Designed miniproteins, single chains, continued (5). Designs and how they scored, part 22

Each design is a single chain, and the fold is of that chain. pLDDT is the mean over its residues in the fold that is shown.

## One batch from the design tools (miniprotein)

Design m16739
Fold by ESMFold2-Fast:
Structure m16739 (fold): chain A 95 residues (1-95)
Amino acid sequence: MSKTFQEALEFARRVGEELARLREEVRRIGDPELEAEFERALERIDRLARELGELFREKDPESEEVKKAFEEFKREVERLLEELREKIREAEARQ
């Protein structure tokens, strides 16, 4: 297995754990707008993961193209998670 693919699997595991924690916070708050925002973020992350997965199947995992795509994927997913954390904080402040 390639190093880049192993790093992608480990990143996916950590993202899954973070999403599980954030989902519990969203449920605890009970804000329908926040729940909708969370679901939109899940859909976007799923789409990005699917696109990256296709590249890993079609291209050499150690190619510059796949490595750049993985770095962009990490950056975008981390941005989405940061936005979700901010939205959760804002929703809690409104209670």
Scores: mean pLDDT 84

Design m16740
Fold by ESMFold2-Fast:
Structure m16740 (fold): chain A 70 residues (1-70)
Amino acid sequence: GAEAGNAARLQAAKLGFSEPQAHAVGLSAALGGTNGPLSAGQVAMLEARSLGASKEQAREVGEATTKGAE
């Protein structure tokens, strides 16, 4: 939910994504987390890749999203 979305958004912003792009990554993570933290991370990673992130950057977004259960 919201925790995964916030973690994904913050990591995308840290990697240099614009605020609207980071928000899109966060929204995807929040909505895609139906099957738990790993699913949220994978959805966030795919969204980051669609916005031009490298495989490494997308993986960092996915990992941050998965760990983002505060």
Scores: mean pLDDT 76

Design m16741
Fold by ESMFold2-Fast:
Structure m16741 (fold): chain A 77 residues (1-77)
Amino acid sequence: SKVEEVRRLIEKAIEGKLTEEDLKRLEKLASQLSKEELLELLPLQHRGYMKELGREVTEEELEALLEKLEEQRKKLE
């Protein structure tokens, strides 16, 4: 399913294994998912940010969230 593909791509992002092609695929899939489906796939800490947007998650917003996840992961290293 699209949800499972996005979940796998987010896991790759957290692991620091996301490729540029994976990011492009994630952007395409994100535009096809509902806000509720995307919120289920994000860590709890990011759900608050998504709620503040008050709209469907865009590809640009998902990319920004992935960048934030990557930055948090790097700080833990």
Scores: mean pLDDT 59

Design m16742
Fold by ESMFold2-Fast:
Structure m16742 (fold): chain A 80 residues (1-80)
Amino acid sequence: SFVSAKLDAIESSINAEPTNTDVLLDALDELESLQEKHPDELAAEAGRVESIVNAVKEAGKASSDIYVQIALYLQAAAIS
């Protein structure tokens, strides 16, 4: 499906650069877009969405920039 292909791309990007803040924020932005435009398909992939959100939250905790940590946390919370 379209959503599954997008989740594959998000997972690939995070796996390639798990500590890159821009990649993590882009991943959350794409998940938010998918939730708005394809909510039923995204709900079917809830386990993958939760895994991505948790990976972003854990990576965010390693950041020394408090504003980045807050931004990642708030955006992740809005999706999960």
Scores: mean pLDDT 74

Design m16743
Fold by ESMFold2-Fast:
Structure m16743 (fold): chain A 73 residues (1-73)
Amino acid sequence: SMAAKSAQIAAIARDSLLAAASPAEARRLITENVKAALGQGLASLDIREEGDTVTATVTTEDGVTGTASVPRR
């Protein structure tokens, strides 16, 4: 289902944001981990730093979006 895929994308984004040392590394890890788990690329990836949080909004090539927020390092 789209809901299950959205949740999986959000989980990948969260784990990738927590593992990354920089926004550039987060971008790389999200792209690699979505490809590894779902077998597809990204249509868009937006990473925003707002106050003490970092939010990633990830949309796959088939239009499914997942969003995750973590504390800024």
Scores: mean pLDDT 84

Design m16744
Fold by ESMFold2-Fast:
Structure m16744 (fold): chain A 91 residues (1-91)
Amino acid sequence: MQQKVDEYLKKAKEYYEEVKRHADEAIRATEQSPEAARRHLGRAVEALKKLYEAYKEISRLGTPEQADEAFKLYDEAVEAVTRAARALLQR
């Protein structure tokens, strides 16, 4: 049980880093290449979906403290994607 939850937490952190990286790259690309910005935003959204799936498993299998940690990662990832999407729309 604990080993499986630890694996999901590790994956959640990896997906969070992937979301943040692609969201930041989308913002940077916004003025230079709208096509590249859209691709990075798309990758950030796909990583966010994977992070949400990991959060669901941690919430089901883990402690309330582990679920809270995973939720904070998800919440921050949603904010990063929202900022990137807003930057792309506002140019």
Scores: mean pLDDT 85

Design m16745
Fold by ESMFold2-Fast:
Structure m16745 (fold): chain A 73 residues (1-73)
Amino acid sequence: MSLEEQAAKLEEAIKTFEAAGDKRMAGYAKAQLAETYLELGKLEEARKYAEEARDLGMEKQAERVLKKIEEAE
């Protein structure tokens, strides 16, 4: 599976979890999407989803992505 296909599937999963009210799973999916966008070199999208994942309780995962974004800039 390509990183772009992975990102699309994660966006669909996030919509499903948000519709179900599953904030924990939405946070996990957003953290994974942030890592996927980081690998794609899309730093703005990676930061957006990392910040959203942090707000949903995925602090350690989000901090790792945000640090890598800072180091890439």
Scores: mean pLDDT 83

Design m16746
Fold by ESMFold2-Fast:
Structure m16746 (fold): chain A 100 residues (1-100)
Amino acid sequence: ELEALIAEYREALARLRAQIEAAKEELEKNKDDEVKVEALKLRLEAAEESARLGERLIAALESGDRAELEEILRETAELEKRLLEKYKPRAEELYKKLQE
């Protein structure tokens, strides 16, 4: 099961890396659109931080480093909180549409 889990994380990381490269190409194509550039840069920053955490997670799982696993979980929760706080106004807008 651990080997299968590591394989799944490696596959997910490869997909995320491919998405990061695609987003970089999209940013270059849309560099004159300030709104798209800002949104793409933010998405890229979040994706690159997630990829970094994913690489650390795979390494910690392979080595059995429990302390690193606990630190990765903490950093992941902090990243999720930051993203949620940034997207909270958009979530409230969606909530209002569902309540009409």
Scores: mean pLDDT 76

Design m16747
Fold by ESMFold2-Fast:
Structure m16747 (fold): chain A 73 residues (1-73)
Amino acid sequence: SEGDQLFQQGLQAMNAGDYETAAQYFLKSAELYRETDPRRAAASLILAGDSYKQLGNTELSQKLYDEALRILG
């Protein structure tokens, strides 16, 4: 699926140390998963949060972690 493809691209960017690109792929992946696979949407938001934390954007990281927790209940 497109969500799976974007998630894999996010992982590749993260492994390359490109946290900005990784965050964008994970956010797009989360959007695609939101209605069909909430667990994968939450996982994508956590990895986007991890990426922003590596960039020093702790506020956005916390917001994304909170959103993932809301999805998981």
Scores: mean pLDDT 90

Design m16748
Fold by ESMFold2-Fast:
Structure m16748 (fold): chain A 87 residues (1-87)
Amino acid sequence: SELERLEKALKGLEQMLADPNTTAEDVLLFLRIEIQEAREAGDERMERFFEELLALAEKGLAAGKSTAEIIQELIARVKEEIERLKK
């Protein structure tokens, strides 16, 4: 389900935020894997959502945001999407 995928992604991002060794490259790789898994599942909506998160992360990196700031923005976006699906 889309909700289970989003909750799994949220947990992964929260674990990355808690790990001081997490790099921006680790975050981008995580998002690319989520895009690939959604594509293989034929879930076009989740593929597009994670592509939007990847674009947000890449823009944050280009703007000089820290890895923690980028992850926090991604967590906020995933939480918003989870709340939309619970309605």
Scores: mean pLDDT 89

Design m16749
Fold by ESMFold2-Fast:
Structure m16749 (fold): chain A 73 residues (1-73)
Amino acid sequence: MPLAVQNNIETILKHTDLPENIALLHANRISYYLDQGEYDKALEEVDEIIQKSTNPETITAAKQLKEEIQKLQ
């Protein structure tokens, strides 16, 4: 996994206002879909984080993660 992708996932987990189990579920699904080359599904998981989050740092990191995933396509 690219370092920028990993750093943005870690930033999301550190600052997220989502329940820990939900945040970990999204993070694990993103990692799984990226490993499978399922970039559209990974982007859907990131968009759910953006929609459900109110924390600015989490939203910024999720948007940066989305851009990094788009570069992998």
Scores: mean pLDDT 80

Design m16750
Fold by ESMFold2-Fast:
Structure m16750 (fold): chain A 82 residues (1-82)
Amino acid sequence: LKERKRRIRKAATETIDELLARGEISAAEAEAGRLAVRLAVSGMTEDSTAEEVAARLRAELKREGVSEAATERVVEAVRAAL
């Protein structure tokens, strides 16, 4: 579980950093995204499915104010890392 959480955080944060570097999101949106990733990962259990993790991450990103386009890019990257 700890290693799975670490892989997901890495995939998500690397995607957020790439979007920021390309100017596709603001610095504030990148920080909001990093918070959303921490919250989504904290809710994971050993029984969490890939789809449940993706759904939670999408919900947390939207709640923290990350744009829909950036949200889907981050969720897709995490799904590929799962």
Scores: mean pLDDT 80

Design m16751
Fold by ESMFold2-Fast:
Structure m16751 (fold): chain A 87 residues (1-87)
Amino acid sequence: SLPVSVRILRVEQEGDKYTLFLEVTVGDRRQFLRLTTVPADKEESERSARELGERLGVDPDAFAEELLKTIEETLGFYVKIESYEVG
């Protein structure tokens, strides 16, 4: 599988909702995503991240690991993905 990296470019907060603006790199390909998220436990966070990885056609475990690490480093807590946009 190709290496996956996830970088949070920007975070916006409105109440309990966190909008995460991401750059996802898979090998030499880059894609920008906007995620709408809410605070959740680690299990819910991992599940929603794996589901997104599958929809993006990347290794779900590698994507989830990178995304959760970046979320924890940036926010200090876990969030689950409610919706996403590709841009």
Scores: mean pLDDT 88

Design m16752
Fold by ESMFold2-Fast:
Structure m16752 (fold): chain A 113 residues (1-113)
Amino acid sequence: KEKEELIKENVKEILEDGIEVMKEQIEHAKESAKTNEKAKEELEEIEKLAEEIRKEVFEELGVDESELSEEQLEDLYYLALSVAMVIKSQPELEEYLRELLKEFVKKLVEEEK
């Protein structure tokens, strides 16, 4: 299993086309949360998990938020939420998704240098 190559290829796809799809899905979830208390609670748990994962990734990589542009931080926000949503529904993918997010952050930092 070429896990590292698959992660790098998936990061490229996310940067090219995936972020817009994730944004649409997250915005739909936010709209549902406005009228449904259970959906609101689930979204708050997902947002908390996404923030915890983002902080862990930044700490492990030694990266600060100031190293990324506003556009890159927005892309990372939607990816982190999507990752948290998948982990909540499919916990077996957590390790893979955390590695995917780390590779994504590394790619963003490299582009700003």
Scores: mean pLDDT 77

Design m16753
Fold by ESMFold2-Fast:
Structure m16753 (fold): chain A 75 residues (1-75)
Amino acid sequence: SRLLEVAKKFGDEEIVKLAEEIEKLISQLPPTVQRVVEDELARKLSELLKDPNPEKAISKARQFLKDEYERLKKV
């Protein structure tokens, strides 16, 4: 999964665990939307990786993934 590949680049276990939980939620969506949702999240997460401050990048990524998890859980 591209989402998990990007998540691993942060070097943070919580980010990887959140991405794995999000992948499980995405797998429950209709097949027609699964790839679009995964690609969009991977793209946004990749943008957060560009932050020159690693601690700030990790903090933002954790918050982003937590917000997306809560959003997807309600679908």
Scores: mean pLDDT 84

Design m16754
Fold by ESMFold2-Fast:
Structure m16754 (fold): chain A 94 residues (1-94)
Amino acid sequence: SILDIMLEVVERVLDAMLAAGRISARQRRSGLGLIKYVAKETENDPDEVAIEKLTSTVATFLRSLGVPEAQIEAIVEAIRKAVETGEIPPVPEL
């Protein structure tokens, strides 16, 4: 599903941030929990609505962690591209 593809991109980004020491394991767990909750809440929504709600949640979460807007925009674009192509793009430079 498109939600599974979006969650895979998000998990890869958060894993890269954890490996780089930019977030804690607790922040990764809390962020993934929130994003997975939103994915579950939108599972019966039209794809465009689910994409908008999930990408908005991801952007808000990353902004709360102090991630620069340019990097947030790159991450959101990577999520949208993954949905369009069905392929997981490379993790944007963090």
Scores: mean pLDDT 85

Design m16755
Fold by ESMFold2-Fast:
Structure m16755 (fold): chain A 92 residues (1-92)
Amino acid sequence: MTPEELLEAYEKAREIAKNGSKEEMIDFAVELAKKYGEEGIALFVYAARKAGVSEEDIREIYRKAAQAAGVSGTIDEFIEKGEELLEEAKKR
């Protein structure tokens, strides 16, 4: 994922997490997971947590996205990875 793609995906994820339905959040997380794998999941769950989405909803979104992309790991690992990816993208 390029820095430009990451920042664009983050802004879309943040908007959906704030204003969208749970179904829209799941659909977008699955799209990012299929296109970018673990980085896509990491970016979405980080954006959702920053937007104030509930831990229950974040877990369901994560589960569905991870299953669709064939990815494994803990939700906390993905949140940390998403934060690191966004901070690195902001530097350049």
Scores: mean pLDDT 80

Design m16756
Fold by ESMFold2-Fast:
Structure m16756 (fold): chain A 73 residues (1-73)
Amino acid sequence: IVEKNWWITVPIGLVLRAVSAEIDKDYDSAIKYLDDAIAKLKEVKETHPEYKDEYDEQIKKLEQRKAEVKAKK
């Protein structure tokens, strides 16, 4: 079923907080919000396996962004 709107609202809220923290140069908070977003996506992936590939791709992108933020510290 549709449920698409869920993945763009709940995890993206945490990603937006991470982006805001990066703008403020608060890299520790940015990393924390990215970790929270990754954990939430992994949790939802187990509940909705039909969207597994989409969630796996988002998790991979967030892991890459987290590594980039760590490099800026």
Scores: mean pLDDT 73

Design m16757
Fold by ESMFold2-Fast:
Structure m16757 (fold): chain A 55 residues (1-55)
Amino acid sequence: SAEQLAALKEEARDALTSGKKGELRHVMTKAREAGIPEEQIYNAIAEASEELAAE
């Protein structure tokens, strides 16, 4: 759902900001367990990363 994707993007942003690779891996694992398609997981991470880079 759109709400799940928004939550995933927010969690990905937090994980990327933490600087810990394990945090991002944990976010990806939770998203996969929630049934979010892998392409949507990668897109959410890419969007979060681009938004952080633009700041």
Scores: mean pLDDT 78

Design m16758
Fold by ESMFold2-Fast:
Structure m16758 (fold): chain A 104 residues (1-104)
Amino acid sequence: KKLEEAEEYVKKAEEYVKKGDYEKALEELQKAKEIVEEILKKDPNNKEAWRILGKIYEVMGEIFEKLGENDVAAALYRKAAEYYEKSGDLEKAKEALEKAKALE
């Protein structure tokens, strides 16, 4: 399934983040994002796709936070919160919003 493929790219990105390889992490996240955005163009009510998109933006936020780009990280966390909200995951949306506020 294409969603499973997107989740695999996110897992690879998380592994690269742990290793400090942020460039490779961002490449894997971009691949996941392209898959999820294609799915959402065909089915904008796919809550699982919105959840994965939220996680993609959350991991991007973590990368830019680690790079000291707090304004960029805050913006990415706010987008993660919006996408988690669209997925129905209000708890993750709240957590992402609090991460954004902590960097402002």
Scores: mean pLDDT 90

Design m16759
Fold by ESMFold2-Fast:
Structure m16759 (fold): chain A 99 residues (1-99)
Amino acid sequence: MEEERKKEEEKAKEAARRSAEKLREAREKVKEDPNAAGGYILEAGNESAKLFEEVPILEKLKEELKLLTGKALDAANENVEEAIKIVEEAAKKLEEAAK
């Protein structure tokens, strides 16, 4: 009974870890090709959101991730360094949720 709850929590932590990895990858791609920053950020955000579709317990974190991804996309057209910082913040929040 309690083990089933722990398994759900571990699945949530794993989804958060994998989402953080996707955002970290997007950050590195943006650094290599800033002109395509918006595309990389959007792709990483969409892939991360899909990971949370099967984990309802992370609904609040999913909303925060969507908000940060939107801010990063807006920033990518004006200041790529700011977009990189926002993506890093989102990844750190996901890594914290995975603890």
Scores: mean pLDDT 76

Design m16760
Fold by ESMFold2-Fast:
Structure m16760 (fold): chain A 78 residues (1-78)
Amino acid sequence: VDAVVEAMRAGASVAEIVDLLVAAGLSVSEALDIVLEAMAAVRDADFEGHLNFVKTGRLDDKGAAAARAAIERALARL
């Protein structure tokens, strides 16, 4: 989870984040669903931070916290 959030904060691509989750033992489809859910959570919790992420490729602290919570919730449902 921490490595995924740090990668998102640093502007890693969706493919790079999926690779991190697959390395942790998830399938590609599970990893994609988690990444999309994390991105949606960032948008919903911090729309301005999401816009900044789209413009700069980096998550702020609020966006990173929302992404972490979404990833942890998605993993708990697997």
Scores: mean pLDDT 67

Design m16761
Fold by ESMFold2-Fast:
Structure m16761 (fold): chain A 91 residues (1-91)
Amino acid sequence: MRTVGEAKELANKTGLMVIVPTEDGIYVVVPNEDFVFFYRDGKLERVPLKDVENTQIADVKISPEEYTEIVLRVAKELGRPLGGAVVAPVE
């Protein structure tokens, strides 16, 4: 997997949240939405998928603590249960 757009295809296919580290920060792709979440410096915001679909996945390690915080914050912002979360594989 190479881009945020490819992570969106995985999210839609699996029903899972896909966590995507990039050079700019961490995108969180959610199934069946036309936006993604962007996490940087403790802030979570929504960005249109079409503006970021070509953003390249970076081989950046996410700590277990940061992963847990991001997953919980995205679930709270969506206001609905999710099937789970996975980190996008770097290829």
Scores: mean pLDDT 78

Design m16762
Fold by ESMFold2-Fast:
Structure m16762 (fold): chain A 98 residues (1-98)
Amino acid sequence: KAAEQAYEGGEKAGKGGKEAFKGGETLSKGVGAAISGVGGEGMGWLAYKSGKKEQAANGGYSAYLSGKTAYENAGTEEGKKAGEEGYKKGEEGYKAGK
């Protein structure tokens, strides 16, 4: 469960970052959000594949940070929703992994 939540959080953070890049207020904000989203997605995937509690906590926290960055920098409704879903799922994975 925790690893799955971290993985979902990472995927949603990645989507949020991509949407923020497309519709961000400035190119710099969009690039930052996209980079953060990719990191969260990778850590979430690693947590999912390992199935280990420690990896779920780390992946969830990374997804939380990445999703929050995407949410704050999104210029579209889609980007904001994806970022919000990403950090909420990441937070759940982090807490479940502790």
Scores: mean pLDDT 61

Design m16763
Fold by ESMFold2-Fast:
Structure m16763 (fold): chain A 77 residues (1-77)
Amino acid sequence: SAELEKLSKKAEELNKKMVGLVRRAFDLRAEYARLRKTDPDRARVVQQELDRVNDELGKLWEEMGKVSKEMQDLMDS
């Protein structure tokens, strides 16, 4: 159905964004570990960015759950 295809594309887009953010969080954690003792002011900025990335991941995870439920409801109908 067109509705299932639309939800499938949305799930793919959300998954792509989540994969990118997980990679960014990994890179930011590594940068924070490198900077925390040598450049604490820059480390603070990196930590704030990491907090934003983690918050965004939480929101995308919640949205993915909603999309998955809608897709399942359509498939079970």
Scores: mean pLDDT 87

Design m16764
Fold by ESMFold2-Fast:
Structure m16764 (fold): chain A 68 residues (1-68)
Amino acid sequence: SVLDSLKKPEKVDPKEMEELEEELMKKLGVSRETARSYVEKLPGYNKEEIIEVLEKLGETVLAEALRE
């Protein structure tokens, strides 16, 4: 669509953010509300970038859980 050209790497696609919430619910066994609160603390990155940030912060177990 017309607005697809305005998508930026520093912004997470809403669909990808929804999929990330679902992955967190499956991997961590938490509710959607809890997963969303967690995603809100990880600003504007795609799944792979979030994993990289978590690894740099020393959250290696959580990064591996998202990676499968």
Scores: mean pLDDT 61

Design m16765
Fold by ESMFold2-Fast:
Structure m16765 (fold): chain A 85 residues (1-85)
Amino acid sequence: MEEEIERAKRLLREAGASEGAIEAAAELLRWLLENKEYEAKEILMRAIERDRVPNEEEQKLLTEPTEKYLEELAPAQEALRKAAE
């Protein structure tokens, strides 16, 4: 689990991704693993490893889990905004 996340972070860093993008991808991968979204996790890892854009079928499989993850982030973003006030 953590080994896969660390590998993804390393590959993204080699590709020139920003620290923010690397951490965002790591959090998405962790969420996918915790929510047993194994198919979406495999598609995302394959795209990172091959430096290839997912095809239409792969994109459809990623869309729903990614939208769920972003919905869960919305309350955390609001909490951070309130803490900054």
Scores: mean pLDDT 70

Design m16766
Fold by ESMFold2-Fast:
Structure m16766 (fold): chain A 85 residues (1-85)
Amino acid sequence: MLYTPNEKLKKLVEEVTGKELEQLTLDELLHLLVRKVEKLGLFDPEDPTVADLSGTELGELFGVDRLDLRDVEAVRALLLKNATA
């Protein structure tokens, strides 16, 4: 299923892909989120599966300071709050 990201998530897509994409799957959005975290160096040095989003635009977007990227269902739920089917 394709989802339309909100303005902040759309900006994330553009920064990662270099393209303005109007619709994406949840798996594509999750992949782009992981790539953005990697590019910003936000992975916790003690646990590289956890992202420290404190003080970042991603932290503001999702309303969380830390995100466990292995918890795919929790990450998908946060993405769905910022995208419409």
Scores: mean pLDDT 79

Design m16767
Fold by ESMFold2-Fast:
Structure m16767 (fold): chain A 83 residues (1-83)
Amino acid sequence: MTPEEYIAKLKEAGYEVEDKSIPKGDPEEFERVLAAVYKALLEALVEGTVSLEDIPKEYREEVVQLILDAVKKGKKITIDLEF
């Protein structure tokens, strides 16, 4: 799935998504990491399953924080990551 497809599913589940992510390096790596982040958010928030295996280790802590913030802030997701 593309990031846009995951965003659509999150919005269907009642989440507000604001994507402020900025590509700093390889566009292919950016798309892959962004898709993995959105997949992890969808699985955690809709399915209750936390999987971070497809996310580079440097971003895993930030993704966990995004999941926690989405639960605490009433279904609002803000992605401001730079890859």
Scores: mean pLDDT 76

Design m16768
Fold by ESMFold2-Fast:
Structure m16768 (fold): chain A 94 residues (1-94)
Amino acid sequence: SEAAKAVSEAARRHAERGDPEGIRTLAQEMRDAAVKAGADPRSAQLLADGIAGATVYGAERGDPEEAARLSGQVAEFGLGHDPTAAKAVAEAAR
């Protein structure tokens, strides 16, 4: 999906930089965008936490491609049922 692709690309870039502050900011922006698009706040927070965790995991291992792969899978699974939230998250990740 476009959301999975945008999230994967953002996660890869942040993992390459090893930027924990940027990862936290991106996760918060994605969470806020999803909520504004009508997603349940709890589900949006779990999605954002999953993406941030996957990105940090890849960054700590020096593996930005794994960060991209795992974050993309979290986004695909978490947003596959909600096209409006998926679009908002994709825009926030770009």
Scores: mean pLDDT 83

Design m16769
Fold by ESMFold2-Fast:
Structure m16769 (fold): chain A 50 residues (1-50)
Amino acid sequence: ATLHRSDVAGLTFDAEGNWILIGHDGKLYRAPKSSLPQFLETGTVEAEEI
């Protein structure tokens, strides 16, 4: 799924260095840590619903 900055209520990291995004929809999403610069630059990230 593609998440915009406004969709994100919270952020944490797992043991593998992936970031876990908490959506305002109440769902959890996982993205690789390497996607963080893109999210900071563009305000969007590709993430997998978990």
Scores: mean pLDDT 77

Design m16770
Fold by ESMFold2-Fast:
Structure m16770 (fold): chain A 87 residues (1-87)
Amino acid sequence: SLEELERELKRLYLLALEAASTLPPEEQQRVIATVEAMLREISRAIRAGDKEAAARLARELLAWLVEHGWVSEETAARFEAALDAYL
């Protein structure tokens, strides 16, 4: 459902903020700006009713966070389940 997807997107955002808080100020600002930009694009796709674009962009955000080691396998699996239920 959209509600579950929005909850899991918020979880990813909070995890990114926690990870960013451990970084130098310049890098922290860059990380936060990147995540917020990605979330804005996902939000736009959701509002447009473009589920395919929303899913692709959401998976790009997840992949970026996983690549940085900021998201557990359990959190990633939960996010994918919410995304599948939204589609």
Scores: mean pLDDT 88

Design m16771
Fold by ESMFold2-Fast:
Structure m16771 (fold): chain A 100 residues (1-100)
Amino acid sequence: MLTDAEVKAGVGAIYLAIGNLAERKGDFEGAVELYRKAVKLFEEAGDYQGVAEAYLNLGRALEKLGRTDEARRWFQKALEYARKAGNEELVKEAEEHLRR
């Protein structure tokens, strides 16, 4: 039986996937909006890994838009949530973006 949190995490994953498709089409502003929706759903689900992944994608899309200071803030949040999730791969990815 799916919980409300599992349903929200699943819908968040769908928003991540359509955000990636928007980026591939060069719609970085659309991708930002989709990733923001994914963040909210993962936060409501308590899915820290999902939140970290969504913030990493949000930061990358903002870098493509030239919004570098905003992107850096989202990479810092991604690092925080990656650490809370105990996901070493996401921690390394967030740290790499912050060293650029």
Scores: mean pLDDT 88

Design m16772
Fold by ESMFold2-Fast:
Structure m16772 (fold): chain A 83 residues (1-83)
Amino acid sequence: SDAEIERLRREMERLEREADEAIRAGDYQRAIELARRLREKGMRLLDLAGDDKDEILYAIGRILRAIGLIIEAEHLLALQKAS
């Protein structure tokens, strides 16, 4: 439903914001957890998109962003543990 899609979009915006904040705070474990949740919500949005091209592209974009955040946070966590 449109209401479910709007709710998922708001949740995803919050998760991305919180993940970015966690990275800035040096809490890379939390950033990984938040980015994994963002990826999960993006996958759910992709499932709900059906054949809506714009919704599919938005969902894919958020999934790719989440993957990038996970890779970044895992790299930064490895550097933090090496110090």
Scores: mean pLDDT 89

